Designed miniproteins, single chains, continued (4). Designs and how they scored, part 21

Each design is a single chain, and the fold is of that chain. pLDDT is the mean over its residues in the fold that is shown.

## One batch from the design tools (miniprotein)

Design m12705
Fold by ESMFold2-Fast:
Structure m12705 (fold): chain A 99 residues (1-99)
Amino acid sequence: RAWEGVPEKVRKILEALGVDIPAAIASLLFFSTPGVKEEDIPNLEELKILIAAIKYAFNLDDETLGRYLAISPETVRKLLEDLEKNHPEVVKKIKELAK
C-alpha cells in the first residue's frame, strides 16, 4: 500500500484524525515537484496535517523538515501557521498524539 512507507507514529496520528493518507502522500509528492504552486494542490488541508504530524512525531524544526520534504522552510512555516490558525484543535490533537 502507498502508506506502508509512512512511519507508524505518523500513520497513527493521521488515522486518528481521519486523514486520507494516500491523498496526503500524493499531494506531498506533487507539491515537491519543481514548478508546482500551492494553489495547484487539490488536497492541501491533508498535506498540512501530514507535514504537522511529521514535525511533531520527530521533533523536527522547519529547516530540517523543509530539507527532508524538498519544500522551502518558508513554505513549511506558512502551511503550519495556516493549519494552526484555521484548525487549532487539529494541531492540539497532533501534539497530544505525538507525545
Scores: mean pLDDT 75

Design m12706
Fold by ESMFold2-Fast:
Structure m12706 (fold): chain A 79 residues (1-79)
Amino acid sequence: SKQKLADDLEWEAKTYLKCSVETLENSEGDKLVQKNLPPLSEKKVASVYIFINALYQAGNISKKTLCDSVAYMVKELRK
């Protein structure tokens, strides 16, 4: 379900990726991050997450960009 996927992403962001609670809850961050990501659909969430995480692991994006991107995805899934 969308809710479970959102909860799983938020858990990974908080416990595994060590993203701040403020970043995950920041509505202003959603607006900035949306400009940098393709349109998100439920079917694309897993592949977008894998892609963003791969960019971070390769050093192509900052941890802040990773966390902002995950925050955006969590918020979109909870709509």
Scores: mean pLDDT 70

Design m12707
Fold by ESMFold2-Fast:
Structure m12707 (fold): chain A 116 residues (1-116)
Amino acid sequence: SSMEQRIQELLERMEENLERIKELTREAGENAKLAKKYADLISNDKRVQQWAKEAEEYYREAKELYRQSEELLQKAKEDPSLAEEALQQVEENLERVEELKEQIGSIAGSMKSKAL
């Protein structure tokens, strides 16, 4: 039916967005590890220690948004009436994870410039 087709399209879009969130979260984690590495090299610098803490906090937020997005997809599969609202939330989560990745990357870049 047209409704079944619409639900399938919404679920497929959520799965695609979830895979993108997963990839961005992985990349954010790599940059958070780099930030920690640079912080360890200049451990007596309070500003660098604060940047490393901020990068870790942003990375924790990205992981939580990925987890929430997985739960939203699972709930939408169990109750298709939730699919439109779940997709909207997953799309908002994707936008936030992209911002978090950029912030962590910026921190890692600044720390590299200061450590090297």
Scores: mean pLDDT 89

Design m12708
Fold by ESMFold2-Fast:
Structure m12708 (fold): chain A 84 residues (1-84)
Amino acid sequence: MSYLEKLEAILAQTSGVRRQVAERDLKEAKEALDSIVKETGLTREQADKALELVRKGYSPEEIAKEVGITREQAEKVKEIYLST
């Protein structure tokens, strides 16, 4: 399950005030993904996987290997995440 899919699953299982928080978190994740795609040229699927790995504390080298992208693209994903 991707990071975005995990957030959507939480939203589906949540109600009331917690649903509002989950909706905001999902919106922020989607906006981060759109920024990554725009700045790196990655597919949405690659951007989603890279963002999840950045959140888990993986290095740019490890992200590049796991997602099948360049180290430079992985470094940009990490930079975008840290700036948001």
Scores: mean pLDDT 77

Design m12709
Fold by ESMFold2-Fast:
Structure m12709 (fold): chain A 93 residues (1-93)
Amino acid sequence: LEEILEELRELLERLKEASVEEALELVPEALALLQKAAAKLKELNDPDFEKFAKEVDELLLRMAEEEDPERRKRLLLEVLELAIEKLEEVLKS
């Protein structure tokens, strides 16, 4: 989890500094990290995993349906921040 958390934090910082066009090029990398995070949380039998997975899926669906590139970038930042917060909570438990 700690390694995935560090990678998510690094990606979030890159996305915040990137242009909208550059940020959207990072979507596949973000999806891969989110999938790794979800897999690890599932292995740990985290009691809130289903709620977390549902919130992530909802944000990713909204991002896929969003036509405004600026809003799409904002949704990507939100889903990464959600994942970072979740992993930080699990690591403190």
Scores: mean pLDDT 83

Design m12710
Fold by ESMFold2-Fast:
Structure m12710 (fold): chain A 81 residues (1-81)
Amino acid sequence: MLKELQREISRLSFEVADRLYEQGLFPSLSQAAAAGAAVSLLLAMGDTTLAEEYGRLGDEETRELAERASELAEKLKKLLS
């Protein structure tokens, strides 16, 4: 269960970054990959600020993915407390 939550948070983080790349908000795949990694790392630490910011930059689906990733990060934090 914990490993599944961590895996899903990471997957959603990179999905958000990939969608922002597709929408022209990142000029390279390398920058999109770095952004996805940064979102995933911050969410693992319980920090949702970057996910929320990137969600606002994207379309409705991107925002929903970012919100879901943040919700899972909050659930993970609660399980580890």
Scores: mean pLDDT 84

Design m12711
Fold by ESMFold2-Fast:
Structure m12711 (fold): chain A 91 residues (1-91)
Amino acid sequence: DYEKILELIEKYSKEISELASKVKDSELAYEMVLLLVEIREILAELGAKLETDSGVKSSDLSREELEKKLTELLARVKELLEEMREKLKEK
């Protein structure tokens, strides 16, 4: 669900900001921010496909392909969040 995924991205952005200040690993936090930007770009494309039938014809990627890529990127965000949490435990 597009709206729920957008809310999840906002939640991840807040978690990244909080964890980044504690981990003191600005490079890892920056990588996660860039990943969230890519996810938002895919969501914008999905949103266009949902709101306009004509928009679907102008895109090279199917809705299913965009959803698959979004799932893979969200999995990477979770992986990086776990890495940040592990660094906090090692301290």
Scores: mean pLDDT 67

Design m12712
Fold by ESMFold2-Fast:
Structure m12712 (fold): chain A 78 residues (1-78)
Amino acid sequence: SDADDVIDRIREQIKTSDNNTRQVLSGISSNIVRAVRSGNQDFINRMVDIARQMLSQSIDQRQIINQQMTQDVNTIDL
């Protein structure tokens, strides 16, 4: 299944990932497993889409950008 394929690829990425990325990847993998067990197809599709983004390593850059944007917003709000 698409979920199984994505989980397998996430496990491969974990081997070369930093601690922060590993935690995010492990969380997504666990969420996909939970989604599959719930039988909620919309939730499964959402989790698979997020995981596919991680497989391209784009999630690490997105996380850094999001952190930087959050810091900038907080500075302006002060």
Scores: mean pLDDT 65

Design m12713
Fold by ESMFold2-Fast:
Structure m12713 (fold): chain A 72 residues (1-72)
Amino acid sequence: MSNEEIIKKAKEIKEKALEEIKKAKDVQTVMSIVREATKELEELKKQASGEAVEFIEKEIKEIENAAVRHII
């Protein structure tokens, strides 16, 4: 898989996770969404190199930040 395809998939995973977090009714659901999205992104990170790795790390941080804002 190319870095461009990896970045595109990472963006899709993040956007889906952020949308699901906004719709979540409880903390357990939010944590499940974060865990699943992070797992998918970490699997992509294993196939990524250079810039794509840094991009995935940034996307994980943004998902975690969105979850914290929803819980607080």
Scores: mean pLDDT 82

Design m12714
Fold by ESMFold2-Fast:
Structure m12714 (fold): chain A 117 residues (1-117)
Amino acid sequence: MNQFTTTLTLEYRGEGTVTVQVETIVGGAESVEVSVSGEGGASVGVTIEKLADGNYRATLVSVVTGRPGQGVVRATTTLTVTGKNATLVGSSIVGISATPGAEVLSATLSSSATTAL
């Protein structure tokens, strides 16, 4: 089984809601399993769909809400993809939205791949 992770790190401040959408394209696998975790108060969801070319698209949505009196908050969301012969084709931030009062300071995306022996 191949496994890879994609980690979104979001830094924000202010009162309000920030939503970040990440798309990850997976190739080489006949089936994939996805899981997601959030830290720093992120509420997270993931959906997976099979594309016409045989690749899969995992859509990750991370939602954070600022609180009164908070300074800069760092939230981390990790997507884990597992599948036989699964390969990371690409991962990108495809949308960021903020309600009035929320300010996005940075959003960074990193990926790592491990081959399970």
Scores: mean pLDDT 81

Design m12715
Fold by ESMFold2-Fast:
Structure m12715 (fold): chain A 81 residues (1-81)
Amino acid sequence: PPPSFTEQLRAEAERTAEVARATLERERPDVAFEVSIDENLVVRVTFADGRVLTAGLTREGRLVLRETVDGKGVVVEEIPA
């Protein structure tokens, strides 16, 4: 059977997590971070200082990192991946 929408979303999240790891290792090699996927299939990047950002990929292959400030997602960095 074809993959479900949930499995497609999971594959997208896993790909986003892989690209986020590779991109951050390249652009921030001196920064300690951990990439995880939460129960809502949202990719999260946790830094050693406890800061948590959400990661997304654009169709054009750009990595977008967002921080939640006052309940709103604010783009803090956009990197070509």
Scores: mean pLDDT 78

Design m12716
Fold by ESMFold2-Fast:
Formats: C-alpha cells, structure tokens, sequence
Structure m12716 (fold): chain A 79 residues (1-79)
C-alpha cells in the first residue's frame, strides 16, 4: 500500500540518520508537532510495517557493505 511504501522509505531514512525510530513513530510525532489529525490505526500500522522492513533493509545493507569493506581491507593487508 502507499502507507507501507512511505513507511519503508521513512524507515530507511530513520536508520541512516541513527534516530532509532521507525517511520510510523516519526510520522506520529510529526503529526502531533504539527497539531494535525493522526491517520487511522490501520494506516499507521501499515506505515509501521513498512518502516520496520525499511529500517531492517537499511541495517542489513549497511552490515553487508561493512563486511565487504572489511574483507577488502584484510586482502589489502595480505591476510
């Protein structure tokens, strides 16, 4: 759904910024700060699922990149 995709993108961004919050939590806090009505629980849940998966993907991607960099460094050191 659009909410899931928005959450997924927000989750990646939250991971990259080191905030520790998922997109749904960030969305909730943003809406409260703006004094805007919160979306329905179903939309927030869907965004939360997207955010959790996006954050997980971002973390796994960073771990993989770090592993490859470490391998390259070890090879360069002659180990």
Amino acid sequence: SPAFLAGWQAGIGAYESGTGDGGAEGLRKGMEKANAPLPSDEVLLDAGRGAAQGAQYGRDSAIFTGHMAAKGALEAAGG
Scores: mean pLDDT 58

Design m12717
Fold by ESMFold2-Fast:
Structure m12717 (fold): chain A 60 residues (1-60)
Amino acid sequence: SLVDQMNKINLKMLEILRKRGIEEKELSVAQYQDLLKEVAREFRKRGDTKSAALAEELAK
């Protein structure tokens, strides 16, 4: 479902934030958009083009 795909993207965002020591509540809209673009790049690297495309759309 779309919810399952969004949850997958959210988990990847949290993973990147944890790695960088940043709390989600500290993010501006622009930083959130940049993070979604980074999530998309990570999914593309692993061949998950569907999740990458969805993350890119959410970043707009």
Scores: mean pLDDT 79

Design m12718
Fold by ESMFold2-Fast:
Structure m12718 (fold): chain A 69 residues (1-69)
Amino acid sequence: SLEDRIREAYERFGTLVSSYTPRELAKIYGLDEDEVIKLAKRIMEEGKKQGIVLSEGLAGAMAVMELSK
C-alpha cells in the first residue's frame, strides 16, 4: 500500500526525507536526477488521488527506493 511505502521510506532514509530534495537524493545514491524527479512527481500525484499530501523529500526517497530495486 502507499502507507506501507511511506513507512518504509521513513525507516530507510530517516532525516534525509526532510533534509534533501529529489535531485540531491539522486546524487547521493548515484541515480539519474531526471528519472528520480519524474518518479517523485508521479508518486506525489498518486498520493494526491488518495487524499495524502507527500513532501518532495518523502516522494524523492520513495522514488530512490523503487529505482534501486
Scores: mean pLDDT 85

Design m12719
Fold by ESMFold2-Fast:
Structure m12719 (fold): chain A 67 residues (1-67)
Amino acid sequence: MVPTAEEFIKKADQYEKEGKLDEAAKYYRKASTIYRNATNGVSDPEVKAEYQKKADEAEKRAKELEK
Protein backbone atom coordinates (compact mmCIF):
# COMPACT_ATOMS: atom_id res chain seq x y z
CA MET A 1 0.00 0.00 0.00
CA VAL A 2 1.06 3.63 -0.52
CA PRO A 3 -0.17 5.33 2.69
CA THR A 4 0.26 8.96 1.57
CA ALA A 5 -1.58 8.35 -1.72
CA GLU A 6 -4.39 6.54 0.13
CA GLU A 7 -4.64 9.43 2.60
CA PHE A 8 -5.01 11.87 -0.32
CA ILE A 9 -7.76 9.66 -1.83
CA LYS A 10 -9.60 9.74 1.52
CA LYS A 11 -9.28 13.54 1.68
CA ALA A 12 -10.51 13.83 -1.92
CA ASP A 13 -13.50 11.58 -1.14
CA GLN A 14 -14.35 13.74 1.88
CA TYR A 15 -14.09 17.00 -0.11
CA GLU A 16 -16.28 15.52 -2.87
CA LYS A 17 -18.88 14.51 -0.25
CA GLU A 18 -18.81 18.10 1.09
CA GLY A 19 -19.31 19.52 -2.43
CA LYS A 20 -15.80 20.99 -2.56
CA LEU A 21 -15.13 19.64 -6.03
CA ASP A 22 -12.04 21.78 -6.76
CA GLU A 23 -10.32 20.58 -3.57
CA ALA A 24 -11.39 16.98 -4.30
CA ALA A 25 -9.91 17.14 -7.83
CA LYS A 26 -6.66 18.59 -6.41
CA TYR A 27 -6.21 15.70 -3.96
CA TYR A 28 -7.16 13.05 -6.56
CA ARG A 29 -4.42 14.44 -8.83
CA LYS A 30 -1.88 14.42 -5.96
CA ALA A 31 -2.72 10.77 -5.24
CA SER A 32 -2.41 9.89 -8.95
CA THR A 33 1.08 11.44 -9.11
CA ILE A 34 2.23 9.50 -6.02
CA TYR A 35 0.94 6.18 -7.42
CA ARG A 36 2.65 6.81 -10.78
CA ASN A 37 5.94 7.60 -9.04
CA ALA A 38 5.56 4.50 -6.83
CA THR A 39 5.51 2.20 -9.90
CA ASN A 40 9.19 3.11 -10.54
CA GLY A 41 10.21 1.73 -7.12
CA VAL A 42 8.47 -1.65 -7.46
CA SER A 43 9.80 -4.80 -9.17
CA ASP A 44 6.62 -6.92 -8.81
CA PRO A 45 4.55 -6.63 -12.03
CA GLU A 46 1.29 -7.24 -10.14
CA VAL A 47 2.01 -4.43 -7.66
CA LYS A 48 3.03 -2.12 -10.54
CA ALA A 49 -0.28 -2.88 -12.28
CA GLU A 50 -2.21 -2.12 -9.07
CA TYR A 51 -0.45 1.25 -8.62
CA GLN A 52 -0.98 2.14 -12.30
CA LYS A 53 -4.68 1.29 -11.96
CA LYS A 54 -4.99 3.45 -8.82
CA ALA A 55 -3.19 6.33 -10.56
CA ASP A 56 -5.46 6.10 -13.62
CA GLU A 57 -8.63 5.94 -11.46
CA ALA A 58 -7.59 8.99 -9.42
CA GLU A 59 -6.72 11.00 -12.56
CA LYS A 60 -10.05 10.07 -14.18
CA ARG A 61 -11.96 11.14 -11.05
CA ALA A 62 -10.14 14.49 -10.97
CA LYS A 63 -10.87 15.09 -14.67
CA GLU A 64 -14.59 14.30 -14.22
CA LEU A 65 -14.88 16.77 -11.30
CA GLU A 66 -13.35 19.54 -13.49
CA LYS A 67 -16.02 19.33 -16.22
Scores: mean pLDDT 81

Design m12720
Fold by ESMFold2-Fast:
Structure m12720 (fold): chain A 57 residues (1-57)
Amino acid sequence: AAEQAALDRAGERGDQALKRFTEILGASSLKEAKEFIDSLETPGEAGLLVRERLAAL
């Protein structure tokens, strides 16, 4: 129950970070946004690193 809430929030944070990053980049860097999305598809270490980088932006 509590763990489920923590996981849900982590996923929402990643989604919000991606949305915010995409808005900042706009159409000028759509290619980079797609690259990040592709990385998020693999929820392994690569996906975690991408989320960390998005949070740092």
Scores: mean pLDDT 57

Design m12721
Fold by ESMFold2-Fast:
Structure m12721 (fold): chain A 69 residues (1-69)
Amino acid sequence: SRKDVLDKMIELLLLTAESSEVFVEGRRRIRELQAAGAPQSEIDRVRAEMEERLERLRREIEERMRRAR
């Protein structure tokens, strides 16, 4: 039905919006740490955490797109 299609589209849009927020916030935090002269190990950790969260969201989006076919 139209409602089912719209609900699936909304869910995908929310996941893509979350991915954008994670990326923007992660990059902002990395820039702040760099400006503050934080240890490279801390910057690397934050980058790794951001990348792991983005990869998890990517897999969820792919799985939902697969089920929507």
Scores: mean pLDDT 83

Design m12722
Fold by ESMFold2-Fast:
Structure m12722 (fold): chain A 88 residues (1-88)
Amino acid sequence: SALIERLVAAGVTAADALAAWAAERGLSEEEVAALAKKFGLPSAGDAARVPAELRPEIAAIPEERLNEFLLEVDIERGLRLIEAAVSK
């Protein structure tokens, strides 16, 4: 996904992406913490780490697809870290 690749290239974590998704939807910090726990993410994410131009695309992700989206961000980020480590 072009969105996932752009987010990971910008250094965005799944937790940061969740924070941005929640901010665009007007969710409280308590609601964000509950979603982070539900998806197995650390409770600390920073919406400001997400580039402003990508926020509408993140906001367009429906809640039922959110878990899959966050998992894809985490997988892509992990793969890039592994590739960097083995290419030393």
Scores: mean pLDDT 79

Design m12723
Fold by ESMFold2-Fast:
Structure m12723 (fold): chain A 85 residues (1-85)
Amino acid sequence: APATATLTATLTVPPELHAAVEELVRRLAAELAALPSVVAAEAETEVEGDKVTVTITVTAPTAATAVSLAVAAAVRLVGEVLELL
């Protein structure tokens, strides 16, 4: 049965970079959803003060695939956000 994995990352990011982070998250979600091994993928951004919380949700045919892709996406996102700083 298809499985869903959800990962959440909270980053402290200057307010002037929040729009760039939201755009990065939107592009990441679209790229993830385009993968042939992905049934569905979403990423959501929530802003509170200088904190940006990103939730990545991946649905794949197996739990192992869903977890692996969600972890890889979270690592990539954190790395790309750090390059903005």
Scores: mean pLDDT 82

Design m12724
Fold by ESMFold2-Fast:
Structure m12724 (fold): chain A 71 residues (1-71)
Amino acid sequence: MKIASVSFEAPPGSFIGSIETEQEGDTVHIRVTVVDENGQVLGEGEGKVKPGESTTIKTEDGSKLKVTLEE
């Protein structure tokens, strides 16, 4: 599945480490890992979304990731 856009809101010093997508039937499971400048994991979050829709994933460190999928 293709990601159309990503919007990231985070505390200073937080970066996207990874975004993983796995298709389960008509839904896509998204896993996000947020890291610091040294690559240390600060938090993880998960969400599910259908193609053409958006979801907001919150991570344990207080970051937010809005992911929109292509149809």
Scores: mean pLDDT 80

Design m12725
Fold by ESMFold2-Fast:
Structure m12725 (fold): chain A 90 residues (1-90)
Amino acid sequence: VSEKQLEAEIYLALGLIYLSLVKNLPASKEDVRRALEKAIELFTKARKLAEEAGNQDLVEQATQNLRDVAKIAREHGLEEVAERAEKAAK
C-alpha cells in the first residue's frame, strides 16, 4: 500500500462519515450544507490521491460518492452544492 493510497482511503472514510451524519442526524439546512461541502472536499482529495496511486477502484468509489452527495444535496434543496458535487465528479 502506497502512502497516497492510504491517504486516499482516509479521506474517503472521512467523507463517508460526513455523508452519514447528513443521512442519520436531524440537522439544520445550514448544518447539512456545511457537512456536504466538507464531504465534497474530502472525496475530491481522495479521488486525486487515488488517481496518483493508480487505484482505479478508489477513483470509482470517490466519484460515486460525489454523485451521491449531489443527490442528497438536491433532496435538501441545495442546488449549488449539488452542481459543485457533479462538477467534482467529472
Scores: mean pLDDT 86

Design m12726
Fold by ESMFold2-Fast:
Structure m12726 (fold): chain A 88 residues (1-88)
Amino acid sequence: AEKISLKGKTKDEIAALITDEVNKLGGKDAKVKIITLAGTNKEIAHVEATGPNGKGISFDVDLNTGKAVNPQGDVAFAEKVASKFVVE
């Protein structure tokens, strides 16, 4: 399956794309916030959601690399969501 590019997307579009993939993969209650890291020009998408098993998750997506960082809760589900995205 093709990956979803976040390159050239607005903050609102990025939040909508991540929310949609959480829902498609069986998650719910997705909250996405785009944060600029202090002392840098780097942005991350901070994601909080409930996984398919009812367990809370949180993780960050580096908007310069597309990589997931700091997965918490259902790590396997967080990694599955993040694996759908690239920045290219």
Scores: mean pLDDT 78

Design m12727
Fold by ESMFold2-Fast:
Formats: sequence, C-alpha cells, structure tokens
Structure m12727 (fold): chain A 73 residues (1-73)
Amino acid sequence: SRAATIEAWRDAHLEAAKALGNEEVEQKVRDLLAKNPLVSSSELQKAAGLSKEEAKRFNEIRNQKLSEWVASQ
C-alpha cells in the first residue's frame, strides 16, 4: 500500500540517521520527516549538516533498509 511505502521510506531514513550515532542529526531528520514523510534524502542530508563521509554512510544504510523492505514484499 502507499501508506506502507511511506512508512518504509521514513523508517529507512530514521535507521540511517540513528546509525550515525549523532542525536542532533537524528532529531533533525525526525523533525523533517514528520513535516514531510517523502522529503528527499538529499534535503535531509543538507538540513542535518552531514559531512561527505556521513552522507555516504547514511545513503548506504538507507539503501540497505529499503532493499530489505522490497525483498519482504
């Protein structure tokens, strides 16, 4: 369902933010997703102020979580 897809998108980004181990980044990502559940990964990274290295890790974890969700369908 569309709701399940939106939830998977949100959860993948929250897990990616948590994995960075920075509570401020996690909170910023959580707040942005609460305002717009379909906000882009690029916008989240920019608003959270991620370094190039943090952005790479964020994308890696996000992609892994989304791939796991797709495989579960």
Scores: mean pLDDT 82

Design m12728
Fold by ESMFold2-Fast:
Structure m12728 (fold): chain A 115 residues (1-115)
Amino acid sequence: GSLDSLRAKTDKDGIRRSLRDTLEQLRDIVLQMKKMVEQGQLPPESLVRRASSLMSSAGILAVELGDEEVQKLITNAIKHFQLGVDYAKQGDFKKAAEHFDKAIQDIDKALALLE
């Protein structure tokens, strides 16, 4: 019925808001990590853990939203983030920065779809 349709829309609007807020926080942390590796600094484990927690939350929210394109972008952002962390641990800060930048690009594309 029309009430069920209105409830479904309200639930999805709430999920979209939560996902946007999560992705904006994640973007800020990944950008901070990118700036650190561009300065030859290894991001601290606390920032890696915070970003990983936000990525997990974003993945869950994307599945709940049911948007396959948003889910693909978040999955790609997670892969690039993991590669960035791995390269940073190896001392390859240039490749780390390139992968963090790719993660930010995927996050920005996801945010544009949630507008």
Scores: mean pLDDT 88

Design m12729
Fold by ESMFold2-Fast:
Structure m12729 (fold): chain A 83 residues (1-83)
Amino acid sequence: MTLEELLKKPELSYEEARKFLIMAYLKDRGLPIDEENPEKQITEEELKIIDEVLAKYDRNGDGTIPIDDIGPAYLDLKKKLEE
């Protein structure tokens, strides 16, 4: 599933939001993207930070992230990863 396909959804599951954040991070850095397993392209430390950000934006505790919150989540992720 591409970044553009994920952005068309009203809500993302944690798995979809994780993949979105990783793919957006890789794209911003000009790195190749494995759309099937983007989590294998990052460190365990980076994945932990992504999961922390996702937990912050799951405001109703239902295991989904509203699409309107995915942009703010990505900006918070960039601040934590500082590249």
Scores: mean pLDDT 76

Design m12730
Fold by ESMFold2-Fast:
Structure m12730 (fold): chain A 80 residues (1-80)
Amino acid sequence: MEIRPLSEAEKAELAEELSKLSEEEAKELVEANAKLLEKAAEATGQYEAAKAALESLAEAARAAGHEEAAKIAEEAVAKL
């Protein structure tokens, strides 16, 4: 599986999904996805692609109004 950033359409779809969640639910979902991307990067060496994917996840969360969830994705980028 190749790691890639979300397209504009995928970010819009994810933002719509995240906008239906509470801040706590959005944080849990983003944290789980960030951990999966971190593990995939470690397994495949695709660190730059994982950073781009995490940045697109942060953008989707912020677009949904979930600033704390976006920060979780941004902190995951900093760890890679």
Scores: mean pLDDT 81

Design m12731
Fold by ESMFold2-Fast:
Structure m12731 (fold): chain A 91 residues (1-91)
Amino acid sequence: AAALAALRAAGDELVALVEKYSKNPDYVEGIRGTAENIVAAAEAGDRQKAAVYSTALGVLVTAVLNEIKDEKARKALEDAYHRFLAATDAA
């Protein structure tokens, strides 16, 4: 229960930072949808689906990071992404 709540909170933080720093609405929507799919897979106990969506999320987050010129913004997004992955593994 606590692990799933932490996962949802980490996902919300990741999406909020992507919305703040990305100028591409397709990346915002893609990351939101993929994070929601990871949370749903974790809630269902589907580790295989969670792994597949985590791979897709990594591709999208890398694309956003490559567009961010500010080092503080990149670091904040990287840290939020790593927190989300850690929360996924704990759930």
Scores: mean pLDDT 84

Design m12732
Fold by ESMFold2-Fast:
Structure m12732 (fold): chain A 71 residues (1-71)
Amino acid sequence: SNAETAKRIAEKAAADPDPEVAAALISMQYALFKRAGDLEAARAIAETALKSPDPVVRALGEQILAELEAE
């Protein structure tokens, strides 16, 4: 499913050793799925980011999830 694919690519992005690169990749993945209207996949990106040990990536996940909940 698109949500499963989203989880896999987000996990790979979140594992990037540079947290700024990880955050940029997650932002791009989220924007892509949201633009495509796939809110379930977009939510999977946010949920994956929230599991990151990096505070920058986690904060991004929180922002994305809040935006999706406002829809």
Scores: mean pLDDT 83

Design m12733
Fold by ESMFold2-Fast:
Structure m12733 (fold): chain A 58 residues (1-58)
Amino acid sequence: VETAKELADKAYELGKQGKKEEASNYAFQAIVEALLAGDEKTAYNASLKAAQGVEEAS
């Protein structure tokens, strides 16, 4: 199973490639995995990184 950080990194890369649907799916999984682990800080950081990737997709 991929870690929340790995899922967030993948969401960022997919976002930069303009694959917004796939990026959103990986971002959602990253947040869910972090929350299930009880790590609110990692969940917050994952959401920021995913949003940044999507914003950079021009």
Scores: mean pLDDT 73

Design m12734
Fold by ESMFold2-Fast:
Structure m12734 (fold): chain A 90 residues (1-90)
Amino acid sequence: SMAEELERKRKIVEEQIEAARLLAELNEGATDNPASQEEAERLRKAVEEATEYLKRGDYEKALEILKELSEIGKLEEAVDKAIERNKARK
């Protein structure tokens, strides 16, 4: 159903926003690397924009923002770290 599709998309957007947030934190930690600082700023902006689209229910645009601003492989690694952190909190 359409409701099930929207729920699936919402979950994916939430997970990818969390992954991008973790990537931003990792890049911010590399204080001696200017490229990492620039990437952190890009990721923070993407998180803000994607969160706004998530709040509006525009999951497709949220996913496009996240995909364009992050390497897919690094985003997947960050997702794994986000999942592990969530298990520790639960």
Scores: mean pLDDT 71

Design m12735
Fold by ESMFold2-Fast:
Structure m12735 (fold): chain A 85 residues (1-85)
Amino acid sequence: MIVALPVKNDAEKVKKVGEEAVNDESVEAVVFVSTGSNDETSKVAGEMIKKLLEKGKEVLTGAADSEEEAKKKAEELAEKKRKEL
């Protein structure tokens, strides 16, 4: 399973979804797309990326100028990765 995660400067949501992905053995990759970053959300995203990599999972990253674009880009990157598996 591949998880698409638009990062909307919500550190708690990023942590929750990230930790669920870290602990779910069916998750092979996580896509992070940022709409701009505050320091707290960036640090949490970095911590989740580190934990995912330590579990042998793949991480894809991107950036977008709006929440709608971030969601679309995250879904597009996730779909592309699913086709490569």
Scores: mean pLDDT 76

Design m12736
Fold by ESMFold2-Fast:
Structure m12736 (fold): chain A 100 residues (1-100)
Amino acid sequence: STRSRRNRSYYYFNRGTRHFNNTFSRYSSPGSYSNSTTNTNNYRSHTRYNRRYGSRNNFRNTGNTFFTFYSNNGRKNNLPLEERKKFTKLFMEGMYILES
């Protein structure tokens, strides 16, 4: 069950990212996305692109913060015991919400 809900949560995040990209593309230029790749010549552009519009928007930054915090925890970032329990609780609650 938890694994299935993780997949659903991740899928929702991807859908949100696509929606944000589509909306942003319409504001800037429909063709700029593909042309940007040629000009950037940077293998990290993908990660930066996701961070740019997410971090600029505190509201949208919530999703990125969740994954950033998750990644930080996975990178042997020894959080205090209290913070680890808090993170685990929030993560499990997120999955429970997806179940309901």
Scores: mean pLDDT 41

Design m12737
Fold by ESMFold2-Fast:
Structure m12737 (fold): chain A 80 residues (1-80)
Amino acid sequence: KAKEAAEHLEKALKLAKEAGASKEAIEEIEKALEAARRGNAKEAKEHLNKAGDLLSKESIPEELGAQISEEVGAALGLLG
């Protein structure tokens, strides 16, 4: 399940970079991905919540923002 969460986070990271997300938001997604790969669901969720808060304050195109939210939501569901 953590491996499946990592796959969704890899997609979210790619989409965030394409959307021009801040360095800070990208770093939080990368930290969440690393935590998920280590099986640390708690740390992964903490970093994803921080990334989501940062992204909500940025001018991300709606379609890309929706796709990022879908991938992050899927990862959060798999992390429990």
Scores: mean pLDDT 82

Design m12738
Fold by ESMFold2-Fast:
Structure m12738 (fold): chain A 55 residues (1-55)
Amino acid sequence: MPKVVDLEGVSKEIQEKAKELAKKNGIILVDTMEKGVALGIIEGSKIISGKEFVE
């Protein structure tokens, strides 16, 4: 299943790191879980916080 990273409430520095890692690893980024659901992206995928993802 694709990984989904929630960027809601994380700092700009963490968002930039998450974007770099997502670009390298084909991971889907969403600003909020609600946006991901609306786009059909969070279809049972594991959701990881932006801070946890970059650390």
Scores: mean pLDDT 58

Design m12739
Fold by ESMFold2-Fast:
Structure m12739 (fold): chain A 56 residues (1-56)
Amino acid sequence: AAADELIELGKAVDSPGLEEAGRLLKEFPTPEMIAAANSLISQADLERVAAYRAET
């Protein structure tokens, strides 16, 4: 669910980092992969998600 939401958010905001982070968590839902996924999410990705959430 959360991983699928990250993939859809990545597609919606055109962020390959978010989409890749979601794919990693979907395949390997471990604490280590959560850390790796977080490293793929940039400040710009967080800003795009915030804008998308505000508009939705």
Scores: mean pLDDT 74

